# Designed miniproteins, single chains, part 27

Each design is a single chain, and the fold is of that chain. pLDDT is the mean over its residues in the fold that is shown.

## One batch from the design tools (miniprotein)

Design m917
Fold by ESMFold2-Fast:
Structure m917 (fold): chain A 65 residues (1-65)
Amino acid sequence: GEELDELLQDLKNLLKDLGLSEEQINKLLDQFKSKAETLGVEVLKDNLEMLKKNPETAKEVAKDL
């Protein structure tokens, strides 16, 4: 729904600000979309809030992609 699309756009913007490549961003967006469709949009919302609070952790996770 619209909430999922907005959360994915917020995540995309955050990942761009962190300097991830377009390929890394697309891979992460696909993973989070699949999780949100299976477990609900709340999981993506919680993960996005966690990444916003801990951008160094987000960069570390992205290096392993």
Scores: mean pLDDT 75

Design m918
Fold by ESMFold2-Fast:
Structure m918 (fold): chain A 100 residues (1-100)
Amino acid sequence: SSEKKEKIHLLLHIESSMTMLALYAYLKEYPEEVIDDIQKLSDYAGARLAELIGQPSSTPILSKEEVYKIIDNLIEKLKDDPLMVKNLEKIKELIEKAEK
């Protein structure tokens, strides 16, 4: 139960952080493809949270490998934005902890 609660908190933190990064990307006028990829990561966290608490979700759940590929691609595309890169690296670490 404590382990499950910890995973729920991590997934909520990931979802909220990615939602804020999507808004940040929008305000920085990044390409739509960047914003869409960030939203996919938020959707992943929401779908994993729904699955963990036993709620139905119609959103396809991305694999951990697919999620990491999206993050790594975003880091490469946005390498000139140190704030974005640092936040994406932190999200990758949170996903690693949530999937243990």
Scores: mean pLDDT 83

Design m919
Fold by ESMFold2-Fast:
Structure m919 (fold): chain A 63 residues (1-63)
Amino acid sequence: GATAETVRARLEGDKLDLDELNEASVYAGEILRIVREREGPGTRVVLKADSAEEFRRLKEELE
């Protein structure tokens, strides 16, 4: 649901290839899990990044 759709909405277009988009989706899902655990299950999260590397760094920063 929400995690994959949120990532795809933020990574629109042909900026990323399919492999990188898949990696970004995994990292964004983990970020959303961490945020919802801290702030509550109803928390809406919007992530903006144009690469899997940026989402990976965000995930590491939150841990």
Scores: mean pLDDT 61

Design m920
Fold by ESMFold2-Fast:
Structure m920 (fold): chain A 80 residues (1-80)
Amino acid sequence: LKEKAEELLEKGEEVLETILLYKEGKISREEAIERIMEIEGISREQASAILDGNGEVLRKLADERAEEWKKLLEEYKKKK
């Protein structure tokens, strides 16, 4: 369960690092999109939206993942 919370944080950091590398011109847009797709397990369309600098989209994604994490934790407590 700790691993799930750490995964969510690490994925957010990896996405931010990928955006920074793209902004610095160290990787291409295509490479950045592919990397975000791999990190988040999302579609190309979603990855390109995140890459276009929508910090609001990234924050919303993190918030939704936090809610999923809470649900998993609650189910685990009820089960054993």
Scores: mean pLDDT 66

Design m921
Fold by ESMFold2-Fast:
Structure m921 (fold): chain A 80 residues (1-80)
Amino acid sequence: AVDPTIKQKLLNQLTTLINNASSNPSDKAILEQIKNGLEKNVPSSLLDLLALKISDFNLRLQAEIILGLYDIAVAVSKLP
């Protein structure tokens, strides 16, 4: 399982992106889906596919960075 502190930091970063997307309802909805998926431990590969639907390049890039950090955290959690 991913460290709860790291997971909470990533969820907080996604919340910041959602707030920054307030003028773009479609991108905001996608970011909210990504956040809900992260909370429910949906595989990062499926969340990456959601991120590809974000129309704003800067929001998409930030979401991809957060998901990349989540992927690293998942990999580290599986180390012996």
Scores: mean pLDDT 83

Design m922
Fold by ESMFold2-Fast:
Structure m922 (fold): chain A 94 residues (1-94)
Amino acid sequence: SKEELEKEFEELERRLLALFLRHRADMSPEQAAAFAAAIGGILRLIKEALEKGDYEKARKMLELVRELVERAETASPEELVALARETLARIKEI
C-alpha cells in the first residue's frame, strides 16, 4: 500500500514535470510561474500526507493528479494553469 502509493507519486511527479517542460516554451513567464506554483503546492501536500501516514488522503489526492495529467494531454497553456489551480483547490478540500 505505502510502497504502491510512493511509486505512483514518483510516476505522477515525473509526468507533471514532463508536461511543464513540454509546454514551457509556449507559456508566458506569468503562466509558467503560476503552473509551477500550483504543481509545487500539489506535490508538497501529497508528500505531507504520505509522510504522516494518511494513505487514504494521499490516494484521493493522487487520483485528482492522474485526472489532471490525463486532461492536460490536449490542453493549451491557459487551460494547463487553470487545471493545475483547480486540482490544487480540490486537493486542499480533502
Scores: mean pLDDT 86

Design m923
Fold by ESMFold2-Fast:
Structure m923 (fold): chain A 68 residues (1-68)
Amino acid sequence: MDKLITYDELKAEIESNRHLFSPEEQAVIDEALALIEEARKTGKELSPEEEEVVRRALAHYMRLRAAA
């Protein structure tokens, strides 16, 4: 599933569907969005550790889309 999505599109879709996530999923998503936003502002690539946080958030988002 190699689908490129922009950060702005991802953030907008997550914020619109925030009510469909559990508080635990929302916490992981918020952490991942903060890391992506920081990386975009600084122009830095995410470290492997930061990518793990992003992957966890993306897994919750992808599960939501797969369930639909």
Scores: mean pLDDT 72

Design m924
Fold by ESMFold2-Fast:
Structure m924 (fold): chain A 76 residues (1-76)
Amino acid sequence: ELFVLPSPEELAAMSPEEFRAYVRELFRWLVEEMRREGLSEEEIREGLEHTRALLVSLLPEREAIVEEVLAEVLAE
């Protein structure tokens, strides 16, 4: 049921474009799963913010990409 993140080494090996695409798919998958579980929009936003914090902690140099993609997904 939980999406398993790739290792930090695997994520670091991605190009910026590959990483952006991966993070976009991850956030979209999380939104769909949380909606399927009946979570509110506020709970969904909280879950996405938690995932953002985890990704930034693992790959701080990619913070800007993670923040941009999260904003895009939240605007959908």
Scores: mean pLDDT 79

Design m925
Fold by ESMFold2-Fast:
Structure m925 (fold): chain A 81 residues (1-81)
Amino acid sequence: SMIDKLIDLYEELIKKSETLSVEELVELAVKKFKELGLDNVAEMIKELVESMKARGLSEEQIKEILRNLFRHELEELKKSK
């Protein structure tokens, strides 16, 4: 199902956020969301990261914000099962 694919994707993004750079993490997220037909989600993530970089956030701060976003989305999806 789409929900199961999204759960797997968010779990992968959370795990890989520990080892990938912000640029690599965003590229992976954009690729995977576009493969699922979720181009709007891919663009939102790009815009969010661009905004955080423009505000002078460090790479680790950006990753923590993205991990928290992905964890929140993951928990909401799990409630929908």
Scores: mean pLDDT 87

Design m926
Fold by ESMFold2-Fast:
Structure m926 (fold): chain A 80 residues (1-80)
Amino acid sequence: MGYLIEIDASTPPELRLQVEMEVGVMAIERAVMELINEPEEEIEKKMEELLEKLKEWAKENNVKLRIRKIEGDDITVRVV
């Protein structure tokens, strides 16, 4: 299961970088869980927890994010 994270183009570069860093941490966490053969359910739960934290951070910092689940295993960030 993959994710597409869209950042509003009006977002300051420093806050865009923070989103990209948090998504990088998310990708590393997933890779580690896959490497140690964690169940898919636990991986999905961890990803949802990290996405919820990202959404909360975005609300606190007035950053507009749109998050979509996509087929495959990619975690992609784009500015829209």
Scores: mean pLDDT 83

Design m927
Fold by ESMFold2-Fast:
Structure m927 (fold): chain A 84 residues (1-84)
Amino acid sequence: MDAVKAAAAEILREAAEEAERLGHHEVAEALREAADRLPSLSRSQAAALITGAALLMIGESIDRNDERLSEMATRMIKAINEAE
C-alpha cells in the first residue's frame, strides 16, 4: 500500500503543477496538501482522499476545458484499484 500512496502522491503533485500552470492556485494548493497527507492516512482514508481529489480534478478539467487534469485523475484511480 505504501507504494500506491507514493504513486498517488506523485500524480497529485503532477496535477498540482498542471493546475498552477492553468492559474488555478487554490486547486494546486489543495492537491499538494492531499499528496502530503497521503503517507499518514489509513488505506480507507487514503482511498477517500484520492477519490475526492480525483473528482476535484475532473470538475476543474470540465470547467476549464483541460483534459490533462482528467487524465491524471483517471491514472490515480487506476493506481489505487490495481493495488486492491
Scores: mean pLDDT 76

Design m928
Fold by ESMFold2-Fast:
Structure m928 (fold): chain A 92 residues (1-92)
Amino acid sequence: SKEEVLKTIKKIEKKIKEVIDFANKNKIDEEDRNKINEMIKIVQELIDKVKELLKNNADEKEIINQLIFAQMHLISLNAEMIVIERKIKRKK
């Protein structure tokens, strides 16, 4: 349903905000910072595509497939964040 898609978008946006807040709070290597920023941009662009599909009353399967693609990229971002968090803890 449209409501469920919108709820999922909000959850993804909240997770992106948590990543940004973590990166701003912690000293992260420039290489890792650039990688996170690029990955965040990809997820944001994919979510914007989902929002546009919803606005245009696109086919439900197309909306769901695009949302799944955004979720897959978010999983990759989360995996990278785990690696970065471990690096930060080891430097202390």
Scores: mean pLDDT 85

Design m929
Fold by ESMFold2-Fast:
Structure m929 (fold): chain A 85 residues (1-85)
Amino acid sequence: MTPEELEALEREIVEEAKRKLENSTITVLSDEQLAAKSQRVRDLARQAEALRDSDPERARELELEAATLALEGMKSKQLRAEAEE
């Protein structure tokens, strides 16, 4: 796998995550809601790791979902920072 191929895959993950953020209603989340979302991201990452040997394609899909949720949480924190001003 070339560095260019790795960048292309990373770009696809970022593009999908951004599209989900753009289409989703993102609200300011509480600290407890953000913690719950972080836990779900960790659970998805753990499932992806377990599937790498058996089904690498499914593992990648779970990693994409985890990345999407992580970026959504980051966006929510950004909105909270803006509201704090």
Scores: mean pLDDT 72

Design m930
Fold by ESMFold2-Fast:
Structure m930 (fold): chain A 93 residues (1-93)
Amino acid sequence: DKEKKEKLKKITEEILEIIDKGIEQVKELLKKNPDNKSLQKALELYEKIKEILKKANGDLEEFKKLVEEEKEKNPELKDALDVVLERYESAVK
């Protein structure tokens, strides 16, 4: 469905812009506090979500597969990845 794919791509681009701003903010904070474990984890999370979004390239099924694989590798990211997945699913009705 072309319309659903276009909506998902637009939402993906908007989310990527938000993530890129988040990465910049976390990196700036880390320059002041390089040993802050919470900031290091936030950066890791943003970088992983960005990687998954780019690999899926607007494909919801591929995105779901990549999210499930990442949840198995990094269980600590499960809740955040579930939120992102739910947002994508609601975009494609």
Scores: mean pLDDT 78

Design m931
Fold by ESMFold2-Fast:
Structure m931 (fold): chain A 81 residues (1-81)
Amino acid sequence: SAEEKLRRGIELAREAGNETIVRIAEEALRLAREGGSVLELDILLGLAGIERGVAKIIGDKKAEEAADLVIEGLRELIRER
């Protein structure tokens, strides 16, 4: 599920020490539970994409995997709206 991917992304991002990915995924989980617009989810998806790109450039494999899971979870949430 989207929530499972977002939770796993948070765990990996914490292990990587990437607080930005943690915050993106936590906000995505909040929007999943409380409701959120496609625009809000699209903004978070864009931010997660930037963080994935940064992780890839610096060779942080754990942060890259965390960002991939967050991106997948956000895409599932957008598809369900």
Scores: mean pLDDT 87

Design m932
Fold by ESMFold2-Fast:
Structure m932 (fold): chain A 81 residues (1-81)
Amino acid sequence: SVAEEAGRLVREVIELAIEIQEKLAKGERPSKEELERFLELVDRALAALDAVVPQTPEEAARLASLRADLEAIRAQVEELL
């Protein structure tokens, strides 16, 4: 379903963000290509979230929170470029 696809992409963004943070903590700099591919994944996750039609106000609030988290992650990674 659309919601399952959005959930999958959000999880992939979070997992890759943790990997990038761990590399930076070890003094390893991710390549520009790695960061650009990550931002592309974030854009795909945001588009997938926008396609989800919330059935309740609580669900809408959760989707908005996830979107805000992804936008914050995007901004942090853009600072590395």
Scores: mean pLDDT 85

Design m933
Fold by ESMFold2-Fast:
Structure m933 (fold): chain A 100 residues (1-100)
Amino acid sequence: LSPEIQEFAEELTKALSEIPGLKATLEGNTIIIEIEDTEIAREVAYVLGGLFSGVKGIEVRSEGRTLIITVHDTEETLERKEELLEEIKKLAKEAKEKEE
């Protein structure tokens, strides 16, 4: 795993942890997101699944209320990392505004 992908996974985990109702932890290159049983948390998790599933080199799977994201060391992941981080930060801001 390249240092760039490792740093991206760490930054992504941190950005995801800013989203209300989500608890993100990083294990290697796999991000485990525990989703609270709230409408806002479920809505954001759905959007996240769609965002990541569109990227070659990012694997998304769900188990109950847990979303599992694995970031692979691919050219497409490296090309899309800044865009993905910006989208996640935008989602965190929007979710914070909705939770009151």
Scores: mean pLDDT 80

Design m934
Fold by ESMFold2-Fast:
Structure m934 (fold): chain A 90 residues (1-90)
Amino acid sequence: GKETYDKLYEEVLKKIKELIKLAKEKMDNAKTKEEILKAIAEILIAIGTEFDVRLLREKYKKGEISLDTAIAKLKEMIKELDKRIEELKK
């Protein structure tokens, strides 16, 4: 229930932080303009995802969306963040 939501919300925030850290490491080690721009794009995506997850939390708290919808959206965000993190580790 709500405990599942809270756990997934914290998981999204943790993965956002990991994505930013990995993207900054890629930027610091970048040898081309293209590599720098790709790293910056991932940082911007992470920042955008943090905005989206906080907005989702506010909508859920106000009763504008159901708990099931909020949980489904958090799971979607986690899958997208995991994919980006895995690509950056290559």
Scores: mean pLDDT 89

Design m935
Fold by ESMFold2-Fast:
Structure m935 (fold): chain A 69 residues (1-69)
Amino acid sequence: MEEEKKKELIEKARELIMESASKSVEAIKYYVESLTTGSEEAREKGGEYNEESRELDEEARKLLEEARK
């Protein structure tokens, strides 16, 4: 039972990391748009996606720490 639980936590963490990577790519796109066009809106959206990415990474990290127990 514990080994199966650890596998589930690792798999969930992997999914969150993949979502975080997707959000990070969107953040980079908006950041590039901000640098190219000077758009403040693009800068704000890039910041929001970057923050979402960081939150997902942190959640995944907590799941991986739990899996180590």
Scores: mean pLDDT 82

Design m936
Fold by ESMFold2-Fast:
Structure m936 (fold): chain A 65 residues (1-65)
Amino acid sequence: AMAEAVRKGKEVLFEAIENGEAPADRDELRSLLEKKLGPEQADKVMAAIDELAASSREGARALAA
């Protein structure tokens, strides 16, 4: 469910970055995901990104590895 949406979102993001089309803001990111995956999957990926961003901000653990 959520894991599949995250996997597809990562593929879309890596492809966009590789093509020089990295989204400039949250709205552009969501638009890109909707275009490639549809609105339902885009919502799931955006939720996962928000959780990741929150975890990163809490984190001296960005120093892991």
Scores: mean pLDDT 69

Design m937
Fold by ESMFold2-Fast:
Structure m937 (fold): chain A 90 residues (1-90)
Amino acid sequence: SMSDKEKADKLFKEAIEKLKELQEKAETLEPELRAKVGKRLHKLYLELLEAYYEFLEASEDKQAEKLKELETLVEKINKEIEELEKEIEE
């Protein structure tokens, strides 16, 4: 079974890769839409980074709680990415 740290690292890495792929797609958009999408992606990136750092800084008794918070945030980010992809593929 994976450790909590290995789970957090995997969640963070996979979410970062999805945000990066969407940012690359956004580079082909008209400037106004590119700016709007870029701003939303930047916000999601900061939220993800903060949750991951909170996990890394957590004491042993708080790691499971912070991992659950990271899992919840990644689920939210995945839904936001799916919404943004629909806007881009129009």
Scores: mean pLDDT 85

Design m938
Fold by ESMFold2-Fast:
Structure m938 (fold): chain A 89 residues (1-89)
Amino acid sequence: DDKKVKEAQEEIDEKSKRVMALMKELRELASRNPAVRPFVEAAIAEARRHLSEAHGKIASKKKYQEGLELADKGLETAEAALRAAREAL
């Protein structure tokens, strides 16, 4: 279903933009507290990996449900990391 694939791609794109904004905030926190930098960089790498896999599921396999789940994992990783980094300040 082309409509479901398009809707999933749009949702993944929106979540990717949100994750990128969270990554920027995470790097800003790491610049203020170098002790959280290894944690922040690991979380950014994990979130990026999930987003890359999400796009791959849509583009090559049209597995839109799996793509959405991976995008959600990327967002959850970034949000959890931001909360932990803020609490460490």
Scores: mean pLDDT 82

Design m939
Fold by ESMFold2-Fast:
Structure m939 (fold): chain A 72 residues (1-72)
Amino acid sequence: SDDRRSLADGLDRNRDDLRRDGKRKIDALSRLAKKNSKYPSAKKVEEELKRKQEETDGGLAALTASADAVRS
């Protein structure tokens, strides 16, 4: 039905928004880590980068699975 398609499209939009936001944050942290690689604080930035990558990947997978379930 149109309602199921509309819901799935909304979930796809949320996934795309999360992907863009996550990429922007990850890119910013990656640049910071590279710029500060010679400083002791670089390790903490690298740990934050890894955590943000894992959080974003998990969120994207969950939204994709939800959209697929709605389309099924």
Scores: mean pLDDT 76

Design m940
Fold by ESMFold2-Fast:
Structure m940 (fold): chain A 81 residues (1-81)
Amino acid sequence: GSEEAARKLVKKIKEKGYITKEELKNLFSDFSEEDRQKMLEYIDTNIKKEKIDVDEAREIVKVGSPEVQKAFDDALLKESA
């Protein structure tokens, strides 16, 4: 997955306390098709609200590849510094 997409995701959540499903789905276009499909299926099955917080975003990312998970974790560390 793209490190830039993960950085944008974390930054939006830090700025607002959440990201919308639409914004999150748009960021998924920067990941692989396989990762995008798995994460979208997780959202459709498990998340019924419009606003997604950092803990929910982390659970979504966990169904993706190790590369996507690492990009998200690295972005969280950079935003905490």
Scores: mean pLDDT 79

Design m941
Fold by ESMFold2-Fast:
Structure m941 (fold): chain A 70 residues (1-70)
Amino acid sequence: MEEVTLEVDRKKEPGEKYAAKGIKFTVRLDGRGQAATAEGTLEDGTKKQYVALLRTTPEGASLLTGPVVV
């Protein structure tokens, strides 16, 4: 299967001290939307799991919704 890695950043929400950056989702290129989970690291080194809904095309993947904390 063809796979692609999509790297996304999560915006800092009110009350949070750190944003999550460089969250890497690895997804297959099958032309369908799919939910994917990935580990992201906060600026203080804290690791969290995130889930996102992604759209895949033959050319790559794009973010539909998320990422949100699992």
Scores: mean pLDDT 70

Design m942
Fold by ESMFold2-Fast:
Structure m942 (fold): chain A 88 residues (1-88)
Amino acid sequence: MLEERLEEAGRRLMEEFGVEEELVEEARELLLRAVERNPEKPLPSLEEVEELMAQYIARRLREEKRDEELLRRLEEWLRERGLRRLAA
């Protein structure tokens, strides 16, 4: 279920990176809306949800020029995951 994947992905981002709960909730709402707009597409996996939420959070941090350390960690992690997919 999408809501369960969003909750688990948010929990992981908070535990691994220390992302603020408010940013996680914002990312969750945007992803729910995006899925609702594309009902014919299959639901994203937990890993895809985590990546999409992280991308949104990184964008918000860049726009507001805040928490540069968290932003760097998220961008590094996203790059690492992209490289793993290409190597797999």
Scores: mean pLDDT 78

Design m943
Fold by ESMFold2-Fast:
Structure m943 (fold): chain A 72 residues (1-72)
Amino acid sequence: MSPEERAAVLYAAGNLLYVAAQHPLLTPEERKRDLEGAIELYREAAAVSTDPDFRAELERKIKELEEELQKL
């Protein structure tokens, strides 16, 4: 698997956890766990990727999710 393929897979996995975190029946603890998982996967995707535009986009998403976590 190439670095960019690996970054894409990690990004997709992070997006799945982010979507799961939006479910209205989740407890605050479950939502926090899913958001923390999404942040971790986005950080791994950014670390593997050599695309500066993709890394910048992931850094913005991570910052937004960290702000969501602070509100929980």
Scores: mean pLDDT 83

Design m944
Fold by ESMFold2-Fast:
Structure m944 (fold): chain A 82 residues (1-82)
Amino acid sequence: MSDILSGIADIYIALAKLALQRGDFEGAVEDVEKALKIAKESGNQEDFDRAIKDAEDLATQAREAGHEEASKKIEEYINKAK
C-alpha cells in the first residue's frame, strides 16, 4: 500500500510541474496539496522528504514566475504537512 501511495504522490508532483509549465498556478497548488497529503499517508519518510523538497522547488518557481500568492499557498501546505 505505501509503495502505491508514494507512486501516486510522485504523479501529483509531476502534474503540478506540468501545471506550472502551462501557467496553471491554481492547478499546481491543488496538485501539490494532494501530493503532500498522500506522501504523508504513505508513512515513508524518504518519500515524504522528497515530496517536501519538490514542493519547495515548485513554490520557488511560482514566485520566480511572479505568482507570489500561489507560492505562499504551496508553502502553507508544506507547513501543514510537516
Scores: mean pLDDT 82

Design m945
Fold by ESMFold2-Fast:
Structure m945 (fold): chain A 106 residues (1-106)
Amino acid sequence: SKVEELRKQLEEARKQLESAQTDLENAIKNGDTEKASELQKKIDELQANIDRLVEELDKATSIEEKVKEVLDKAPWLSPEQIAIILNISVEEVVKALSKLGLTNYK
């Protein structure tokens, strides 16, 4: 699912950030100002990417919650009908249903 993909990307980005922070600390300790500058730039780029992934994950999680609330009130609605009600794509509804374990449509 998109939420699982975003979580994996976020976990990988966080690991890369921790590694880069350790490398930066070592570069500073060793007086390698050029390497420290390059690592700081990499850390800034990784932090920006993490912030973007967090926002995308929040949006995806919010969609899952909204889809669940609609189905709790009207469990007979099709993915297409839910998409119209929530003003999102059918693909986003189908991904949310898959994540919620509700993909057993005959």
Scores: mean pLDDT 82

Design m946
Fold by ESMFold2-Fast:
Structure m946 (fold): chain A 71 residues (1-71)
Amino acid sequence: SVEELIQKARDIVENLTDEEALKALRELLSQHFSPEDVERAVAAFEQVRSMPLDDRIRAVEAMIRYLAEKK
């Protein structure tokens, strides 16, 4: 489910360094989304990596919901 995927992504962002989080997010998202969508999500996370943890979590949740939403 989207909620389960969001929870896994939150755990990654909360518990890993920025570099480890990027690698883990790429691995997680590649199981569910196209390579193009995975790179978009990783690029979005890179834009918020300097933000506080709560803002980074919100950004990851928003991106996963966006990717899961069919056009």
Scores: mean pLDDT 77

Design m947
Fold by ESMFold2-Fast:
Structure m947 (fold): chain A 68 residues (1-68)
Amino acid sequence: MLFSGKDIANALNDLALEGKISELTALQIAVEAENRGDMTEDEIRELLKKYGVSEETIEEVLEKLRKL
């Protein structure tokens, strides 16, 4: 399944509002995701890891995306 940069940005913003990721990190990842276009779960995992997001938080992002 492919996810849009907009969907990824929305999931990251929700987690930032919950205090699970910093607003700055969420914004940086959202900008890069929107520039990449549609991404697979594996590509999203690599992107989040590149920005130092924990494995626990990565799983929460992917769970939010799978519910769309």
Scores: mean pLDDT 82

Design m948
Fold by ESMFold2-Fast:
Structure m948 (fold): chain A 90 residues (1-90)
Amino acid sequence: GREEGVRLGEQGKKLGEEGKGKEGGLLAALGGGRAAESPSPEDQIEGGRLGKEGGLAAAKGSKDSEGASYGTGGAISGIGAELQGRLLAE
């Protein structure tokens, strides 16, 4: 749950910062997806937030449309998980 979503989001962010936009964006998207599947609203919020940050970093670091697309997908996935967690926490 949380550990997997957070780990993947952080790895995506690190790869994005290293200029590996496609790989970073893909891992951020997977992190957001794993966070959304977590039974814990707190895990969905934290993993989603890190997936969003990782996806944005990957998109910003990308020099090609493929990396930017994967980074954007990661950011959207993370935003969805964070929003879902916030709604479930209330």
Scores: mean pLDDT 73

Design m949
Fold by ESMFold2-Fast:
Structure m949 (fold): chain A 127 residues (1-127)
Amino acid sequence: QAAADAAARRALEHLRRLVILSQDDFEKGIELASKFATLFQKALDAWRAGKRDEAIKYLQEAIDLAKENGLSGLAGLFETLLQAVRDGLTPEQLKARLEEYAKTLPPVMAKEVRRFADALAEYVRAA
């Protein structure tokens, strides 16, 4: 539990940074980072509870929010996560899938996606 909670907090912090890096308006970035963190926390809670359909629902809401705000890189990240949940990937497979996705992004964003992937894989392993 404690290890899973710590990993979730690290994943959420890297997600917040990725959202801020994904757009030029700093104030909007902070507001969007909070909204994405809330949706992702709900997805993680549903995933931990074995509520796969509910986790997919929150990831889809995050995809829709990203597309609505023109954040194509973030939309692709959540689409990759949603497919990983559908496929029932292991922590190592999830990490590998996210590292492959990171190769499609600018270097600064790719670095944050890799850190996010490390934290999320640790969360799935501990949960």
Scores: mean pLDDT 86

Design m950
Fold by ESMFold2-Fast:
Parts: C-alpha cells; structure tokens; sequence
Structure m950 (fold): chain A 85 residues (1-85)
C-alpha cells in the first residue's frame, strides 16, 4: 500500500535523523527505532549521491515497510515514500 511521500532534510546529521523520524511517523503513524532512522538517512544520502532511488526495509510494531528515498534535485533533500510489505 502506498502511504504518500514526505521530503526530508539532510543538512546535518541531527537534522537528517529528526527529519527521517518525522517522515516515518507521518507516513506510517509509528515511530522508528534509531537504527532504522540511521538506515533511512544512509539510503537518502546514497540516493542523492547516485541520483537513483534507494530502498530499505524496516519493521514497525510487527509490520514490515519498504521505505524508498528518491532525489529531489536539491543536494540536501530526499523524498521518502513507504509501502507496507
């Protein structure tokens, strides 16, 4: 199921982690673990660097989600989408 999209900021590590957390909460209604926040930020950084979508799988409250990070054209931003798998 497509849960919409949220743009995150990668200006610095703290902002990136906070943006990823807020994005997952908006997309899924659930708070990710810190380890999943780090995985999402790493995927977003790779998407910006390569100009290609990067996906990671996370588990929230017994449900599995695929989070995909896409470049926006801004070198400090990525678009996140999430789907339940």
Amino acid sequence: MDLGSVVISLENGKTAIESAREAVEKLTGKRPSFEDEVKIVAAASEAIKTGKPVSVEIELDGKRYRVTAEPTGDPKQARLTAEEI
Scores: mean pLDDT 81

Design m951
Fold by ESMFold2-Fast:
Parts: C-alpha cells; structure tokens; sequence
Structure m951 (fold): chain A 74 residues (1-74)
C-alpha cells in the first residue's frame, strides 16, 4: 500500500498540473473519509509542494472535501 504510493511519486512529479490537481482532490476526499489516511497525507504534501499551494488554499480544499463527505453520509 504505502510502498505503491511512494513508487508513484516520481510519476506525479512529471504529471501535468490538471492531473496533479485531480490527484490532490482524490487524496483529500480519501483523508476525510478515513480511507488510506497515511497515503493520502503523503500525496497531499507532495502535490501541494509541486503546485506551490499555500496553507490557506489547502485548508479551503480540505473544507470542500469534508463538506462533500458529510453530505454523502446521510
């Protein structure tokens, strides 16, 4: 699991920005759902550094992911 995510890190560094943004959204949703939280945190940190996102931008994206998960949990 974790080793598979780390193996994909070099591919993420070479990926287009749109693909990186999609991966970030998927990782944020996984973190809020409590799925693969260790891998999700690593992916979030890597992509946010590559994209140069600040903490405020990351927090906004995380809030949006949390709201999406909460709406689904009815």
Amino acid sequence: MLEEIEKEIPALEAAPEEQLKTGLQVALLALERGENTEEAKKVIELITKILGLNEEEIEELRKEAREQVEEKLK
Scores: mean pLDDT 69

